# Designed miniproteins, single chains, continued (5), part 91

Each design is a single chain, and the fold is of that chain. pLDDT is the mean over its residues in the fold that is shown.

## One batch from the design tools (miniprotein)

Design m19153
Fold by ESMFold2-Fast:
Structure m19153 (fold): chain A 71 residues (1-71)
Amino acid sequence: SPEEGARIFAEKLGPVYGLGEAKAGPDLSPLVGADFNRDFLARLLREGIPGTSIPPLGLTEEEARAVADFL
């Protein structure tokens, strides 16, 4: 759910990664505007995005789907 995704983002990703904010890690805001389906976005969050500064984020499949629903 978007609510669970927001919680997971805030606890595990938000301290390091931004959504249009300055953080120590890469800004994840490009994922919000991308026209990805949620399953594909969840896969990218688990596996990272090759050729970018976005690494595998250490999420389970269920956590990645929840974060994808939030984004």
Scores: mean pLDDT 65

Design m19154
Fold by ESMFold2-Fast:
Structure m19154 (fold): chain A 60 residues (1-60)
Amino acid sequence: PVDDAVSHLKQGETHRSNGDSDGAISHYDSAKDAVSRAPLPQHVRDLIIGTLDAEKSSVS
């Protein structure tokens, strides 16, 4: 569900701000999985997944 994706995104941001890059990446991956399971239009899913990939790249 979208709520799970948002929750994981916020947790990833918290881990990133604490310097926990591994934790941040793990939560961004969980957010991507949640988006993949959400009943969203294809273009919205692509946009969100692209944003999460950019966040992961920023952390590493």
Scores: mean pLDDT 77

Design m19155
Fold by ESMFold2-Fast:
Structure m19155 (fold): chain A 80 residues (1-80)
Amino acid sequence: SMEELKERADELIEELKRLQEELLKLPPSLEVAKLLARITVEISELYFLRKYSTDEEELREAIRRAEELKEEVRKWIEEL
């Protein structure tokens, strides 16, 4: 349902914000800056779509992309 997707989007926004906080504790680098920028764009997209989208598939695809980015960033941090 749309309500369940909005709840998942809110949860992902909080998880992505926690990853931003972890990245900000690392020594400054171009790679860290790029990951932070990508997370910021994804958070913004999720906020917009959960508030204004009436298309369940559009929100579901945004959630999928956000989950993929979360896993990519988590794996990158773990491989440091």
Scores: mean pLDDT 90

Design m19156
Fold by ESMFold2-Fast:
Structure m19156 (fold): chain A 68 residues (1-68)
Amino acid sequence: GKKLEEKLKKALEYLKQGKPFEAAVALADAIPYAPPELQEPIRQAALYAAQGDTEKATKLVEDLLKKL
């Protein structure tokens, strides 16, 4: 639980700093710590971040953190 939350918070921090590619890496690194039902949403957030879509990535990461 805690490790996943830490990785998601780090990704959100990168997104707020305008570092979407670093956020994508942090999100990918979070996947092994996620329960199965959260793995696909995290992959989707990482994909948006990798595409530079910081708004969609941020919204998904914030939603994920609220569910933890």
Scores: mean pLDDT 85

Design m19157
Fold by ESMFold2-Fast:
Structure m19157 (fold): chain A 71 residues (1-71)
Amino acid sequence: SELEEKAKELGKKIEEAIRARDWEEYRKAFAEWKKLLPKIKPKPWLKEIAEKLKEIGDRIEKELEERRKAR
């Protein structure tokens, strides 16, 4: 259960960092999230959070790509 609680905390930190546009905290939290994910038993809520974070990450990456291409 400790790993599950840590995953929820990291998910919240990632969302907060994205909202604050704190990319340093986002990268740190996301790196910890990726290390933690393989150690947790697959559960529906974990899959939902992982999919949501991937969706957000994809949007950020596309926005950064778009700004890069505009130069």
Scores: mean pLDDT 72

Design m19158
Fold by ESMFold2-Fast:
Structure m19158 (fold): chain A 86 residues (1-86)
Amino acid sequence: NRVDEIMQYLPPNVTRELVESFINYLENTDASDELGIIAECLKDQPAETIALVLQELLKGRTTAQEISQVPSLPLPIKNCLLNKLN
């Protein structure tokens, strides 16, 4: 279960319902807004990477540019985000 794998990397205050909603959004978004761009780059990524980005979003980093500046972000995701930013 992808949700359970992601929960392993998250603090206890992040609810299962929030993670389930986020995964549903990642799998069903059309990438038309800032969150959609982030979702498109994350859809096929490992649980650790998804958890990392979700934590940054919950801290208020809501743009693809802000997420691309996270120092621990894996290079393939950073490149994906930067390529979506014209």
Scores: mean pLDDT 78

Design m19159
Fold by ESMFold2-Fast:
Structure m19159 (fold): chain A 59 residues (1-59)
Amino acid sequence: AVTGEERFIARLVESGRYEEALVYYSSLSSAPGPLTLEALVRAYEGLGRLDEAAAVRAQ
């Protein structure tokens, strides 16, 4: 199920707030869902952190 945390991360990424999305995610103790994983890929790509984006996709 899509959680409020997943929607918030996606919202931050859609707003171009990539660093905030990553910081928020790092504060969570829950396993990432599909929406979170997609948002993390976009955040890393937006920041030019392509190796980290590729690592998320490999999950």
Scores: mean pLDDT 79

Design m19160
Fold by ESMFold2-Fast:
Formats: C-alpha cells, structure tokens, sequence
Structure m19160 (fold): chain A 82 residues (1-82)
C-alpha cells in the first residue's frame, strides 16, 4: 500500500461510515486529519463529545486488507449490527 492509497481507503471508509444507517446515531468526530508520512498514513481524530480526546491511528501496508474488508462490509450491509 502506498501512502496515497492508504489515504484514499481511509477517506472512503469515513465517507461510508458517515452515510451508513448503522452509524446514524454515532456522531463522527467533527474534524479529522489524514496525512501521508514516510510510508505510513496517520489519521488524527478529535472527539468533541465529552472532552477533547485525540485519537491517532497509524496505518501501514499490512492494514490494507482490513481497510478493504471494512469498506466491503459497510457497502454490502450498512444496517449490519456487527
């Protein structure tokens, strides 16, 4: 996975989560930052709900399989409970 591919996969997942009925009652962080750095994709989320909680996730080429799986699950059954 290139860093650009990783960014595209993350953007797709966030879009699907935002549009998914399964996550309609879950408020996505108001802001997120996706940056490509040294063969890694770093995603920083700000959770505004109770306290400013910053969640940082680092993605590598090994995460590509799981990212694509999440995309398929969200597209196939947006009402899936898990």
Amino acid sequence: MTTEEGKELVDKILELIKKSPAFKDITLPKSYKVEAKDGKVVVTFENPSLSAKVLQVTLTGKDEFYLRLIIKLLEKDPNYKG
Scores: mean pLDDT 60

Design m19161
Fold by ESMFold2-Fast:
Formats: sequence, structure tokens, C-alpha cells
Structure m19161 (fold): chain A 105 residues (1-105)
Amino acid sequence: SAEEEKKWEEEAYKIMPGIVEETIEYLRKLGVPEELIEELRRVYEETKEKPPLERTGRLQAKLAVILYKEGRLTEEEIEDLLAMLSKVNPELAEELRKRIEELKK
């Protein structure tokens, strides 16, 4: 129901800040440069007013770019992520594809 969906959205909003903080701490542990971590923080701040699904997608796309730059994400993992994103947000999937392609040059 719409009321149950709203409750799940409210729980997702409560959990998301903790997930982002845990992700940043994990990236620091991996030795990811602070400049790239700052890019992830910017996406988080810039998407505060966006719907949860779009915000999560934008954060996942930026995280994928960071992990790919650090050599911690395989071509197969990128292809799987692009396939998943294409089902939910085709425009974001295309943006991510272009970013990854730029990193290969």
C-alpha cells in the first residue's frame, strides 16, 4: 500500500546517512584518495532533494567510478552494474558508461 511504501521510504532515509559514512570509511581503509571521496560526498549533498531511488543510483554510479579508477572493480562488475541501472535509470546508466569509457582512454 502507499502508506507501507512511505514507511519504507522513511526507513531508507534514516539508514542512508549511515551507509554513506560506512562507505567513506571503507574507501579510506582501501587507500582511496580524499579527492575521490570528496566527489562521493558532493553527490550525496547534491542529491538530498532527489527521490531515494535516484539518489541511491547516483551514489552507486559515483562509487563504481571511484572503485574502477582504483582498479578494484572488474569489467564484468561494471557490465553487471550497467545492466541493473539500465532497468531502473537508463539515463544514469548511459552517463556511467561514458565516464568509464573516458577512464579507459
Scores: mean pLDDT 76

Design m19162
Fold by ESMFold2-Fast:
Structure m19162 (fold): chain A 100 residues (1-100)
Amino acid sequence: DDEKILKLVNEGLERALKEDYDSAIKLFLEALDLASKNKASEEIILLVNSVLMATIAMKEKDYKLAIKYLDIALSIDPDNELLKKLKEKAEKKLKEQEEK
């Protein structure tokens, strides 16, 4: 069920925006399990893996890597406002890290 997978992805993105990366990772792993079980498309699997990797990178404070994975996710779901907000947050954190 692609709708259930996307709901878990969006819930995970909301947690990542609050810097609750561990809860976000758990939700993305649940989305990945559901995607595997339902034989979801390669695009959906790539989306889930991309947001998972981006969130792990955010937790590790590797904002450059996080932006790279968020760009992959946005290439699949370009109108997703939560992805855009998380990328903006990563870009702001990267700037603070490099200009401090």
Scores: mean pLDDT 87

Design m19163
Fold by ESMFold2-Fast:
Structure m19163 (fold): chain A 88 residues (1-88)
Amino acid sequence: TEEEVFEELLKKLKDLAKESSPEVRQIINDIIKKMEELRKQGKTLEEVLLEVSDYLDKKFIEKNIPKEDVRKITKILHEARLKVLEVS
């Protein structure tokens, strides 16, 4: 289900945050909070992922985040989007 995909996404992001620098961890925690709030507002997981991706693109540039950390976060989001397409 979409809810199971969302719960797996949150778990992967929380696990990545534990292994990340304080700055990257803060960005991950901010997007988790944003995603939970958007879901509470009734937005679909696809809509949530699109809004979070736009937010992250801006933050990666603003904070000069290392490309390796960018790739790890975007891979998790991309995998979640593929799973949404399988269950929708």
Scores: mean pLDDT 83

Design m19164
Fold by ESMFold2-Fast:
Structure m19164 (fold): chain A 99 residues (1-99)
Amino acid sequence: SPLEEVERKMDEMHELYKRFKELKQRFEESTDLAEQEKLLKEMDEIVDEMQKILDEVSRISKETGEPEMRRYEMEIGGMVVLATADLVTLRKILDQQKA
């Protein structure tokens, strides 16, 4: 069912966001510019995967028109926004350290 698909995508999103936060912590604890750059690339790949999940859930939400699907879309969208904002912040930190 569309709901079961969205629930599976939500579980996948939680795992991706958990991995993102673990990489963010490793970035913040690192003093090696090469490691920080590698971690940002891995985090960027995770955000790309999170965006794909958001796009799929948004499609299902639009097709079904069900309020429950829109709640999942909003929650998933919020995680993508937060992860993207963190990436922008960490990239600025790394760029300042390279200067």
Scores: mean pLDDT 90

Design m19165
Fold by ESMFold2-Fast:
Structure m19165 (fold): chain A 85 residues (1-85)
Amino acid sequence: AAATLTLVSPTKAILTLNSPESGVYTFKVGDKTYTLILDSETKLVALYDENGNLIGFGRLEGNTAELELEGFTEEDIGTYDLTRL
């Protein structure tokens, strides 16, 4: 995987990147597809749901970012592999 996202609670996740490359990353939770946009120059990380709603954001420090999230539940807690598009 190009990156991993670990949902530690319904409102917090840790993004870990193999390399902090700008781009569009995607992952699935159940049947739902999420899109993460990373800008390595501004160090901004934004997470969008399938409908294009902004549901999470954070700031990159080295190869990691802490994200504040909405729209997840306790059942979603876990680690997800991200694919870079």
Scores: mean pLDDT 88

Design m19166
Fold by ESMFold2-Fast:
Structure m19166 (fold): chain A 58 residues (1-58)
Amino acid sequence: SEVEARALATGEELAKLLGEITGLDPQLYVEAIREEIRGAGAEEVLARAEGLLAEITG
C-alpha cells in the first residue's frame, strides 16, 4: 500500500512532466501508470518512474 502510494505519487510527477513535453493531458499518463502498477507491480513501476524522472530532470 505504501509502495503503491509512492508509485502513484512519483507517476503523477512523471505524468505532469510528460504532459508538458508532449502537450497531452497528464491524466492519460496517470491512467497508463495505474495500469502498469496493476500489471507489473508497484515496486517495478516506482523504480522505472524514478529512473525516468532522474533522466528528464537531470
Scores: mean pLDDT 81

Design m19167
Fold by ESMFold2-Fast:
Structure m19167 (fold): chain A 116 residues (1-116)
Amino acid sequence: EFTLSEAQRRALELVEEALKKAGIDPSLVGVAEGITEERIQRLLDALGAEVVEKKEYTVDSWEEAVNILAEELKKHPDIVRVFVLAEEKDGELIFTVIIVRKDGKATIITLRLPVP
């Protein structure tokens, strides 16, 4: 049986809210444990994706994180996959969102939020 950590569950909820706000199908979402460079690279390699953009945001609220991600998602009409990686470190939730487009290009968005 597959169980998500609390951080992963919250990341999935955030991405699903952002996708819904952007008018995109939430079934495109995949989730993976832990934010490590090796794991991110393995996901990119498995998807055949080329990273063309990286963005990082430190936000004060869940609402701000959802709004930022939704606006970013709206810029990419040909989304075929979205992956989210989550971890909790030193009172912060860190979410790494990988947006993969139809042309094989990827955007990575990192969101840092305080733990409630």
Scores: mean pLDDT 77

Design m19168
Fold by ESMFold2-Fast:
Structure m19168 (fold): chain A 89 residues (1-89)
Amino acid sequence: PTITEQKTVQVGIGDKLLTEKFTAPTNYKVSATLKDESGLEQKLALQVAEKGPEKVTIEALGSLSKINEAARKSGKPLTVTVTFTITAG
């Protein structure tokens, strides 16, 4: 089975980097994507932040350069959605 966790994040003017943490069972495959208000999607880089016997904490990392420029142009924060997908291994 595939489980999807979503987090909405408000991006301010000057933010350079998105970092979000997710937990997954150690035997599952994981992926993360970022989607902005315009529908632009990008894959996030994943790294293991902490590894436990039953679960692992994954840090999802992405550049906000394009989203930051849009926020700068509009003069207001933008909302983005991070989707973390967990699939049984």
Scores: mean pLDDT 75

Design m19169
Fold by ESMFold2-Fast:
Structure m19169 (fold): chain A 100 residues (1-100)
Amino acid sequence: SLEELLEKLEEKLKKLEELAKTLDEELREAVLSFIKKAKEIVEEILKEKNPEKIEERLEEFKTIVEHFIENLKKLKAPEEVIELVREIAKLIEEIARLKI
């Protein structure tokens, strides 16, 4: 289950990285920054053994996602990009919930 979620997350992150290459510079930089943040938060969640700290990192990430989606909408990002960001966020939440 955890391994399956991590595999799905990796696939979605790779797809988002590929889509980023087709975007204008400002959108591309924003998307790549998000991918970096997503990878960092997943690594922290996987290494953390304290459920309260995992929940704190998850809530922090949810705030980052909300702000990022708002920024993507302002930059008129394609719906596919926004959809992938939401899917990635959901997978990270599911991974975190398995650790709690």
Scores: mean pLDDT 87

Design m19170
Fold by ESMFold2-Fast:
Structure m19170 (fold): chain A 75 residues (1-75)
Amino acid sequence: EFEEELEYAKKKIERILENSTLEQLVKMLKDIENAKKAIDEELKTASPDEQKFLERMKTILDEAEKIIKEKIESL
């Protein structure tokens, strides 16, 4: 059940962001965008099992990006 794994990841990300500065949050967004691009390239040659793993990682990165953007907007 990926939903439970995703909720756990969200909670962990929120905890990491508790004491993050604006500069650190902006850097994290850039790192996430670069990671998502790398995953998209890897997906082009990935096996079906690898595709499922990469798709899950991309979903986690999308959620992390959303949480970080919301954090920046609330500052």
Scores: mean pLDDT 79

Design m19171
Fold by ESMFold2-Fast:
Structure m19171 (fold): chain A 94 residues (1-94)
Amino acid sequence: ERARLEAEAERLEAELASATDPEEQARLALRLGWVYYQLGDYDRAREWAERALELGDPETQAGAYALLAQVYRALGDLERAEEYAARAAELAAA
């Protein structure tokens, strides 16, 4: 399973390297963040989620906030996790 997730991360990184559209880069960054979250690499998951927030449209930003909420929950920062979850819900409902 770890090897499959690592292979998926490598594929997504290659796609990101060839992507020129910022919105596509943001969507790929969000997908990479979720893969690193599944690998337990919360530092990389956070970095990719932050990249998706900077480049993405509101839909991608909602996904990035949802990922950040899961990362901070996994790290035990429940207050920050709740803040990010609320922001994700706000954007998704708009």
Scores: mean pLDDT 84

Design m19172
Fold by ESMFold2-Fast:
Structure m19172 (fold): chain A 85 residues (1-85)
Amino acid sequence: DKLEEKLKEAERLYKEGRLGEAILLYGEILLDPEASEELKRRAAEGLAKIYKETDDETLLEHIENIYSSLPEEVQKIFEEELKKV
């Protein structure tokens, strides 16, 4: 599954500190209408962790731009994951 491999790559990039690239891949999963709710929730968890952990204003703005582009149901998933981190 290309989306599961994309999530795995995003998680690897996050662990390597390549946060900008991780954000892009998490965002692509969240914006993909074929992604399952489970995959979207896992991508949202990764994105929420970056949002809570980073002091980089550019990365924060990028995450906020992704959030504003998400369908309302996916925005809710991201908000739920933000409360957990």
Scores: mean pLDDT 87

Design m19173
Fold by ESMFold2-Fast:
Structure m19173 (fold): chain A 65 residues (1-65)
Amino acid sequence: SGAELLEEAVRRAVAAGADTAAIEAAIAHALAGDERGAADALRAAGVPEEVAEEIARLLLEAARL
């Protein structure tokens, strides 16, 4: 379900060192269909680029369910 994908994406973001503000920004971008914006919000919080891209992908998938 979308809720389970969102929980997994948030869990991964926290594990990668993202703070609440970065996670909220990434979710907002994902809800707008902006995968790059979601990844950029996570990268700005210190998440490595490839990890940020994977989390952004999961957030967009969750937003479409």
Scores: mean pLDDT 87

Design m19174
Fold by ESMFold2-Fast:
Structure m19174 (fold): chain A 66 residues (1-66)
Amino acid sequence: GPAGEKGVEYGKKGLEAAKAGDKEKAIEYSNLGQDYAVLALNRGDVEGARKAAEYAKEAGKLAGGT
């Protein structure tokens, strides 16, 4: 659904920012991706939520987070 798609979009932007060395933007986009993943899950979009969370987590990890 739309929330899951937005979460994936922000997660991918976070990953791109992390690769470019923009740690601050990478963390910001990672957090946005996670927020949309939670919203997608609450709306019954389990698949979109999982995919959004996966990209957001990868972006945060690459930015030097855990």
Scores: mean pLDDT 84

Design m19175
Fold by ESMFold2-Fast:
Structure m19175 (fold): chain A 79 residues (1-79)
Amino acid sequence: SAYEKAVEAGRRGRTPRDAAMNAAKGLYDAGHPEASLGVAEGAGRGETPEQVSRDAYEGALKAGHPEAARGAMEGARQA
């Protein structure tokens, strides 16, 4: 699922931004390009770890992929 791929990729990040960008790549590689774009655009707007995580989540939600949004946040938590 998009959630599982986002968690798996996000866990490799060393910062919330890296985790979000890794989740975006994992989503793209798994065939979810719209979710990937939402996460990447959201993460790109944040300046603090908390804002990066929130903006990545909201970007994925705006793109219509709440499953990917949750996966990106969970991956960042495990990173």
Scores: mean pLDDT 67

Design m19176
Fold by ESMFold2-Fast:
Structure m19176 (fold): chain A 59 residues (1-59)
Amino acid sequence: SAMEERARRAAESLKQRLVDLGLTPDEAERIAEEVYKLMLEDPEKGDRYGARLVIEAGE
């Protein structure tokens, strides 16, 4: 579905950003998978959670 495609793209983008910010690929993948699941259940909540994680990783 369009929602699944959008969530997957967002999760892939988040994973790459987290790796660039210094997380290991394994950690970034686990986090991105959790955000993907959240976006499927509640897109707004998942999007906010992903944004917060990027801010925290950049700290």
Scores: mean pLDDT 78

Design m19177
Fold by ESMFold2-Fast:
Structure m19177 (fold): chain A 66 residues (1-66)
Amino acid sequence: SPIEKAKEEMDEIVKKSPEEIKDQLTSMKNMIVRWMEENPDPELIEQRLEAFKRHARHLDEQAKKR
């Protein structure tokens, strides 16, 4: 399902992230997954996954500068 695919992609991003941001990204992932389950529109699922990826990149860059 689109939700399962999005969850898998988010899990891989969390796994590859610095330890300092893993808890924050896991919290964001859990909120997004819950939202997707309550609002299971394929286009919105893709939009939320892309938003998660953008936020993950931003946090990763900030962690590396500290």
Scores: mean pLDDT 81

Design m19178
Fold by ESMFold2-Fast:
Structure m19178 (fold): chain A 96 residues (1-96)
Amino acid sequence: MEEELRRAIERAEEVIKRGLEVRERASATLARSTSQSLRDQAAAALDGANEAIRLARQGIKDPSTLKELVQAAEERVKELTARVDALSRQVDAELA
């Protein structure tokens, strides 16, 4: 139990770090977006990153929910990373 808790906290800290990186990239993509559709998608990704960070932080504060919230936050950050990568490429194509 103690070793599992430590690993879950380390995973939560990594999710927060990755979530902050995705948030920064989503914010940069939003600032560069010229179409309303791209701005809306980038804003949704930014909101999603904030939610993933919130879930991971909530898990750290309440160990009883940590494992479930960390897993949910990890899945969200992975999906958002792929989405922001796709949006960034689309913005670059529209600016070219």
Scores: mean pLDDT 84

Design m19179
Fold by ESMFold2-Fast:
Structure m19179 (fold): chain A 66 residues (1-66)
Amino acid sequence: MVEEKVEQVKEVIKELLAEKPINKITVNEIADRLGMSAFHLSRFCQEVVGKDIFALCLEVEKENQE
Protein backbone atom coordinates (compact mmCIF):
# COMPACT_ATOMS: atom_id res chain seq x y z
CA MET A 1 0.00 0.00 0.00
CA VAL A 2 1.05 3.62 -0.58
CA GLU A 3 0.91 4.47 3.14
CA GLU A 4 3.16 1.48 3.98
CA LYS A 5 5.67 2.66 1.35
CA VAL A 6 5.71 6.21 2.78
CA GLU A 7 6.38 4.76 6.25
CA GLN A 8 9.20 2.57 4.85
CA VAL A 9 10.81 5.66 3.27
CA LYS A 10 10.53 7.58 6.56
CA GLU A 11 12.00 4.65 8.53
CA VAL A 12 15.02 4.43 6.19
CA ILE A 13 15.57 8.20 6.54
CA LYS A 14 15.31 7.89 10.35
CA GLU A 15 17.92 5.07 10.35
CA LEU A 16 20.28 7.12 8.14
CA LEU A 17 19.87 10.18 10.41
CA ALA A 18 21.08 7.99 13.32
CA GLU A 19 24.25 7.16 11.28
CA LYS A 20 25.10 10.56 9.67
CA PRO A 21 23.93 14.20 9.39
CA ILE A 22 21.09 15.03 6.97
CA ASN A 23 23.41 16.84 4.50
CA LYS A 24 25.38 13.55 4.00
CA ILE A 25 22.26 11.49 3.18
CA THR A 26 21.82 10.91 -0.57
CA VAL A 27 18.71 9.97 -2.59
CA ASN A 28 20.70 7.02 -4.00
CA GLU A 29 21.40 5.66 -0.49
CA ILE A 30 17.72 5.90 0.55
CA ALA A 31 16.60 4.32 -2.75
CA ASP A 32 19.16 1.49 -2.45
CA ARG A 33 17.92 0.52 1.03
CA LEU A 34 14.33 0.45 -0.32
CA GLY A 35 15.24 -1.62 -3.42
CA MET A 36 14.35 1.29 -5.74
CA SER A 37 16.21 3.48 -8.21
CA ALA A 38 16.83 7.11 -7.18
CA PHE A 39 14.67 8.16 -10.15
CA HIS A 40 11.71 6.04 -9.00
CA LEU A 41 12.05 7.26 -5.40
CA SER A 42 12.12 10.94 -6.50
CA ARG A 43 9.08 10.41 -8.74
CA PHE A 44 7.22 8.57 -5.94
CA CYS A 45 7.82 11.49 -3.55
CA GLN A 46 6.70 14.12 -6.09
CA GLU A 47 3.63 12.27 -7.44
CA VAL A 48 2.42 10.30 -4.40
CA VAL A 49 3.68 12.19 -1.31
CA GLY A 50 3.44 15.66 -2.92
CA LYS A 51 6.91 16.81 -1.80
CA ASP A 52 10.53 16.19 -2.82
CA ILE A 53 12.71 13.68 -0.98
CA PHE A 54 14.77 16.40 0.76
CA ALA A 55 11.62 18.01 2.20
CA LEU A 56 10.59 14.56 3.48
CA CYS A 57 14.04 14.13 5.10
CA LEU A 58 13.64 17.50 6.88
CA GLU A 59 10.18 16.45 8.11
CA VAL A 60 11.55 13.18 9.57
CA GLU A 61 14.50 15.03 11.20
CA LYS A 62 12.07 17.51 12.84
CA GLU A 63 9.86 14.65 14.12
CA ASN A 64 12.91 12.92 15.66
CA GLN A 65 13.91 16.14 17.51
CA GLU A 66 10.42 16.55 18.99
Scores: mean pLDDT 78

Design m19180
Fold by ESMFold2-Fast:
Structure m19180 (fold): chain A 79 residues (1-79)
Amino acid sequence: DEMEKIMEKKVKEAAEKVAKEGGPRGSREESERIAREYAEKLQLDEKAIEILAKEAGRYGLTGEETMRRVREEIAKIKI
């Protein structure tokens, strides 16, 4: 689906931007777990949860505050 590809691109760009700005970093497993927990609290679709977890794990992003920043950056990427 085109929408799925757009969402994947936005999540990737948001995660990369947050990673470049700095913040707490952890293991891939820890980052994926925290990202999944955060996305589940927001009641996101299973595909969105997996995309967020995968990209957070890739950059070692961890912490609820870091996940909030990723979500805010995704919301800013409207185009």
Scores: mean pLDDT 76

Design m19181
Fold by ESMFold2-Fast:
Structure m19181 (fold): chain A 100 residues (1-100)
Amino acid sequence: DLEELLDKLSEEADELEKAGKISREKVKEILRRVIEAARDVDPAVYAAALASLTALELLERGDLDDAEIQRLVAERMLDVALELGVITEEEKAAILAAAA
């Protein structure tokens, strides 16, 4: 059950943060587990986790500024939402125009 896994991972992340043991690598590990669990079960959770992992990997490269990273993450999330049928191409264009 994806919901039970997400609750467990949320509790693990909260405990690690309180202990001062949360690292970027641990966050990436948790996100990879969420991606694998959500892949065929919850497309919205899958998309969100994949976008978050992408953002962290781009930050590690240091080749992009924060604005470019945020833009690429937002575009990736909108592309996945469009593929999942959650939004239309017109809605995607309107969201991008509003963000500019």
Scores: mean pLDDT 66

Design m19182
Fold by ESMFold2-Fast:
Structure m19182 (fold): chain A 88 residues (1-88)
Amino acid sequence: LSGLQRTQIASELQKIRELAEKIPDKETREKVLRLIDYIEFYVILGDVENAKAAAEKLKTFVENDKSIPEELKKQILEHIDNILKILD
């Protein structure tokens, strides 16, 4: 990962964190935040394959979770897709 890619991913992760704090269900919110931490961990290590896998797991979780409001879900998914595009 280049320095520019790392900076862009960090910015996208911060946007997802801000959105995740708005999730009404505490258990769902904590799960999303934990998955964000896994993505950040692998990005710091430069492990692109595991970072991508963690981001895909977060995407699948958010898509299938019924407790997240639809507008919030759409915004979170947009930022996850941006991260996946950078990691590709």
Scores: mean pLDDT 90

Design m19183
Fold by ESMFold2-Fast:
Structure m19183 (fold): chain A 77 residues (1-77)
Amino acid sequence: MPALNSAENFLKAGQPASAAVAIADGLQQLGASGDLVSKVFALTDKEVSVANLQQLLNHAKAGDLQAAEELVQQLLA
């Protein structure tokens, strides 16, 4: 999936905001709700580590939208 591959490359480059946008695009293509996609975009305005975004990317790559949503809600709290 091109969006998720771009997200992985951004994380390896230390670009968390760009990675979060690419993860949001990938989740939208996987059929994630607009609410989940909007919450992932909100992570660009938060202090989110590369490690947390890598975990979110791993859930997206697995197609685990439930785990992705739970992690995003935790990161926005």
Scores: mean pLDDT 81

Design m19184
Fold by ESMFold2-Fast:
Structure m19184 (fold): chain A 90 residues (1-90)
Amino acid sequence: MIEIPDWVEVKEEDKEKLEKFYKAILHAYFLGEDITPVMAKVAEALKGKKVSLDEFIAIVLKAARETGNTLLAELLEKEFPDVDVDKVEL
C-alpha cells in the first residue's frame, strides 16, 4: 500500500507524515479526483533530484494547485499547513 519512491529521502520519523500524505491522495482519488495530471507535474519537477519528504509534499501540493486538483490541494494544506511551496519550482 505505502511505497517509498527512490527519489524521496524518507527517515524513520517521516513514517507518520508519509501515511497522512498517502491517505490524502487516496481520499482525493476515491472522491473522484483524477490525480494523473498532478503526478505528471511531480515527475517533471523531480527529474534527477533526491528530495526530502517535506520537499516532495510541497511539490505535490504546488502541482495540485497548478493542475486544478482542488480537493487534493485542500487536503494537503489541511494536513501540512507548515509546508513551504515557495521553495519549490515546477
Scores: mean pLDDT 74

Design m19185
Fold by ESMFold2-Fast:
Formats: C-alpha cells, sequence, structure tokens
Structure m19185 (fold): chain A 86 residues (1-86)
C-alpha cells in the first residue's frame, strides 16, 4: 500500500493529467482507511480527464468511500452517476 502510493505519486509528478494514476492513488488511500485523501485523489482523477475510461470506476469508488463514512445518500448519487456512464 505505501509502495503503491509512492508509485502513483511518482506517475502523477511525471504526468498530472494521468487519471489512472490518480485512481490508483485513491484506491491505495481507501485500503489504508484514509477516506479524505481517497476522495481527493478520485475527484482529482475525474477532474483531469472526465472522459477517461477509469471515470466510472472512480465514481463507484467515491460511492464506496461515502458508504464507509455513513453518507448513504451521497454514496447512491455516485453509484447512479457511474451507472449512467456505463
Amino acid sequence: NLLEIGLAQGAIARDPQNAEAWLRLGESYFKLGNYEKAIEAYQRGIDVDPQSPVTPRALRNLGDVYEKLGNLDKAQQYYDQARRLE
């Protein structure tokens, strides 16, 4: 997990528009239970490339984070957004 974070941060430093690297960073933070940083990374990945093939996965992952935080309404909104893009 810490190695994955370092690798993702290195990829982002080389190419800040790399939505896949932002997704990987978010997933690593989610596995560590750092939900705030996971949300930040997922949202950044969506913002740099909204049309990326990884965007539906980032949206589902945002739903998972908000579910862990107990915000079921917001989790459902992200799941619905991801489903509409599929």
Scores: mean pLDDT 87

Design m19186
Fold by ESMFold2-Fast:
Structure m19186 (fold): chain A 94 residues (1-94)
Amino acid sequence: MLAAAFPSDEEWEKVKTYALAKVQEYVGAKVKERADVPALSVRVSKVAEQGNSELYEVVVETPLGEASFLFLVKTDEKTGEKTVELAAAFRAPP
């Protein structure tokens, strides 16, 4: 029964998509895809910046557990357009 307590890959992909959309909204980038997740809390924080690149941490608390993501945000120096890339994803340890 304990093996059935871990989120499926599909559930974690939905949480990743949700977190990506949250950082895209936060930095003013275009949202590419949305996922409906029953999030209990969401926190978006800029944790580092170097030139035209910024690193954002997104922490999503769900009934399935806490997930933490690092997203790299790059700003085009000529247009100001922002792109968001997933750098790392972590789920709460057992």
Scores: mean pLDDT 74

Design m19187
Fold by ESMFold2-Fast:
Structure m19187 (fold): chain A 66 residues (1-66)
Amino acid sequence: SSEAMEVDPEKLRKILLENGVPEETAEKIVEDAEKAKELTPAGIYKIAVENGVSEETAKKIAEAYS
């Protein structure tokens, strides 16, 4: 589904850490996601890539959060 969803900060942080994202980077991604008006899998992917996560890992995170 492409519908916007509420950010679950703990769920997102857990997925980020499980995919090898450093704690400092995970916290920044969660903060950026909470500031987004609409959170979609594409939005999570974009935020992760902009915070230095590889495109492959960012895709896995977006899919896991959905």
Scores: mean pLDDT 77

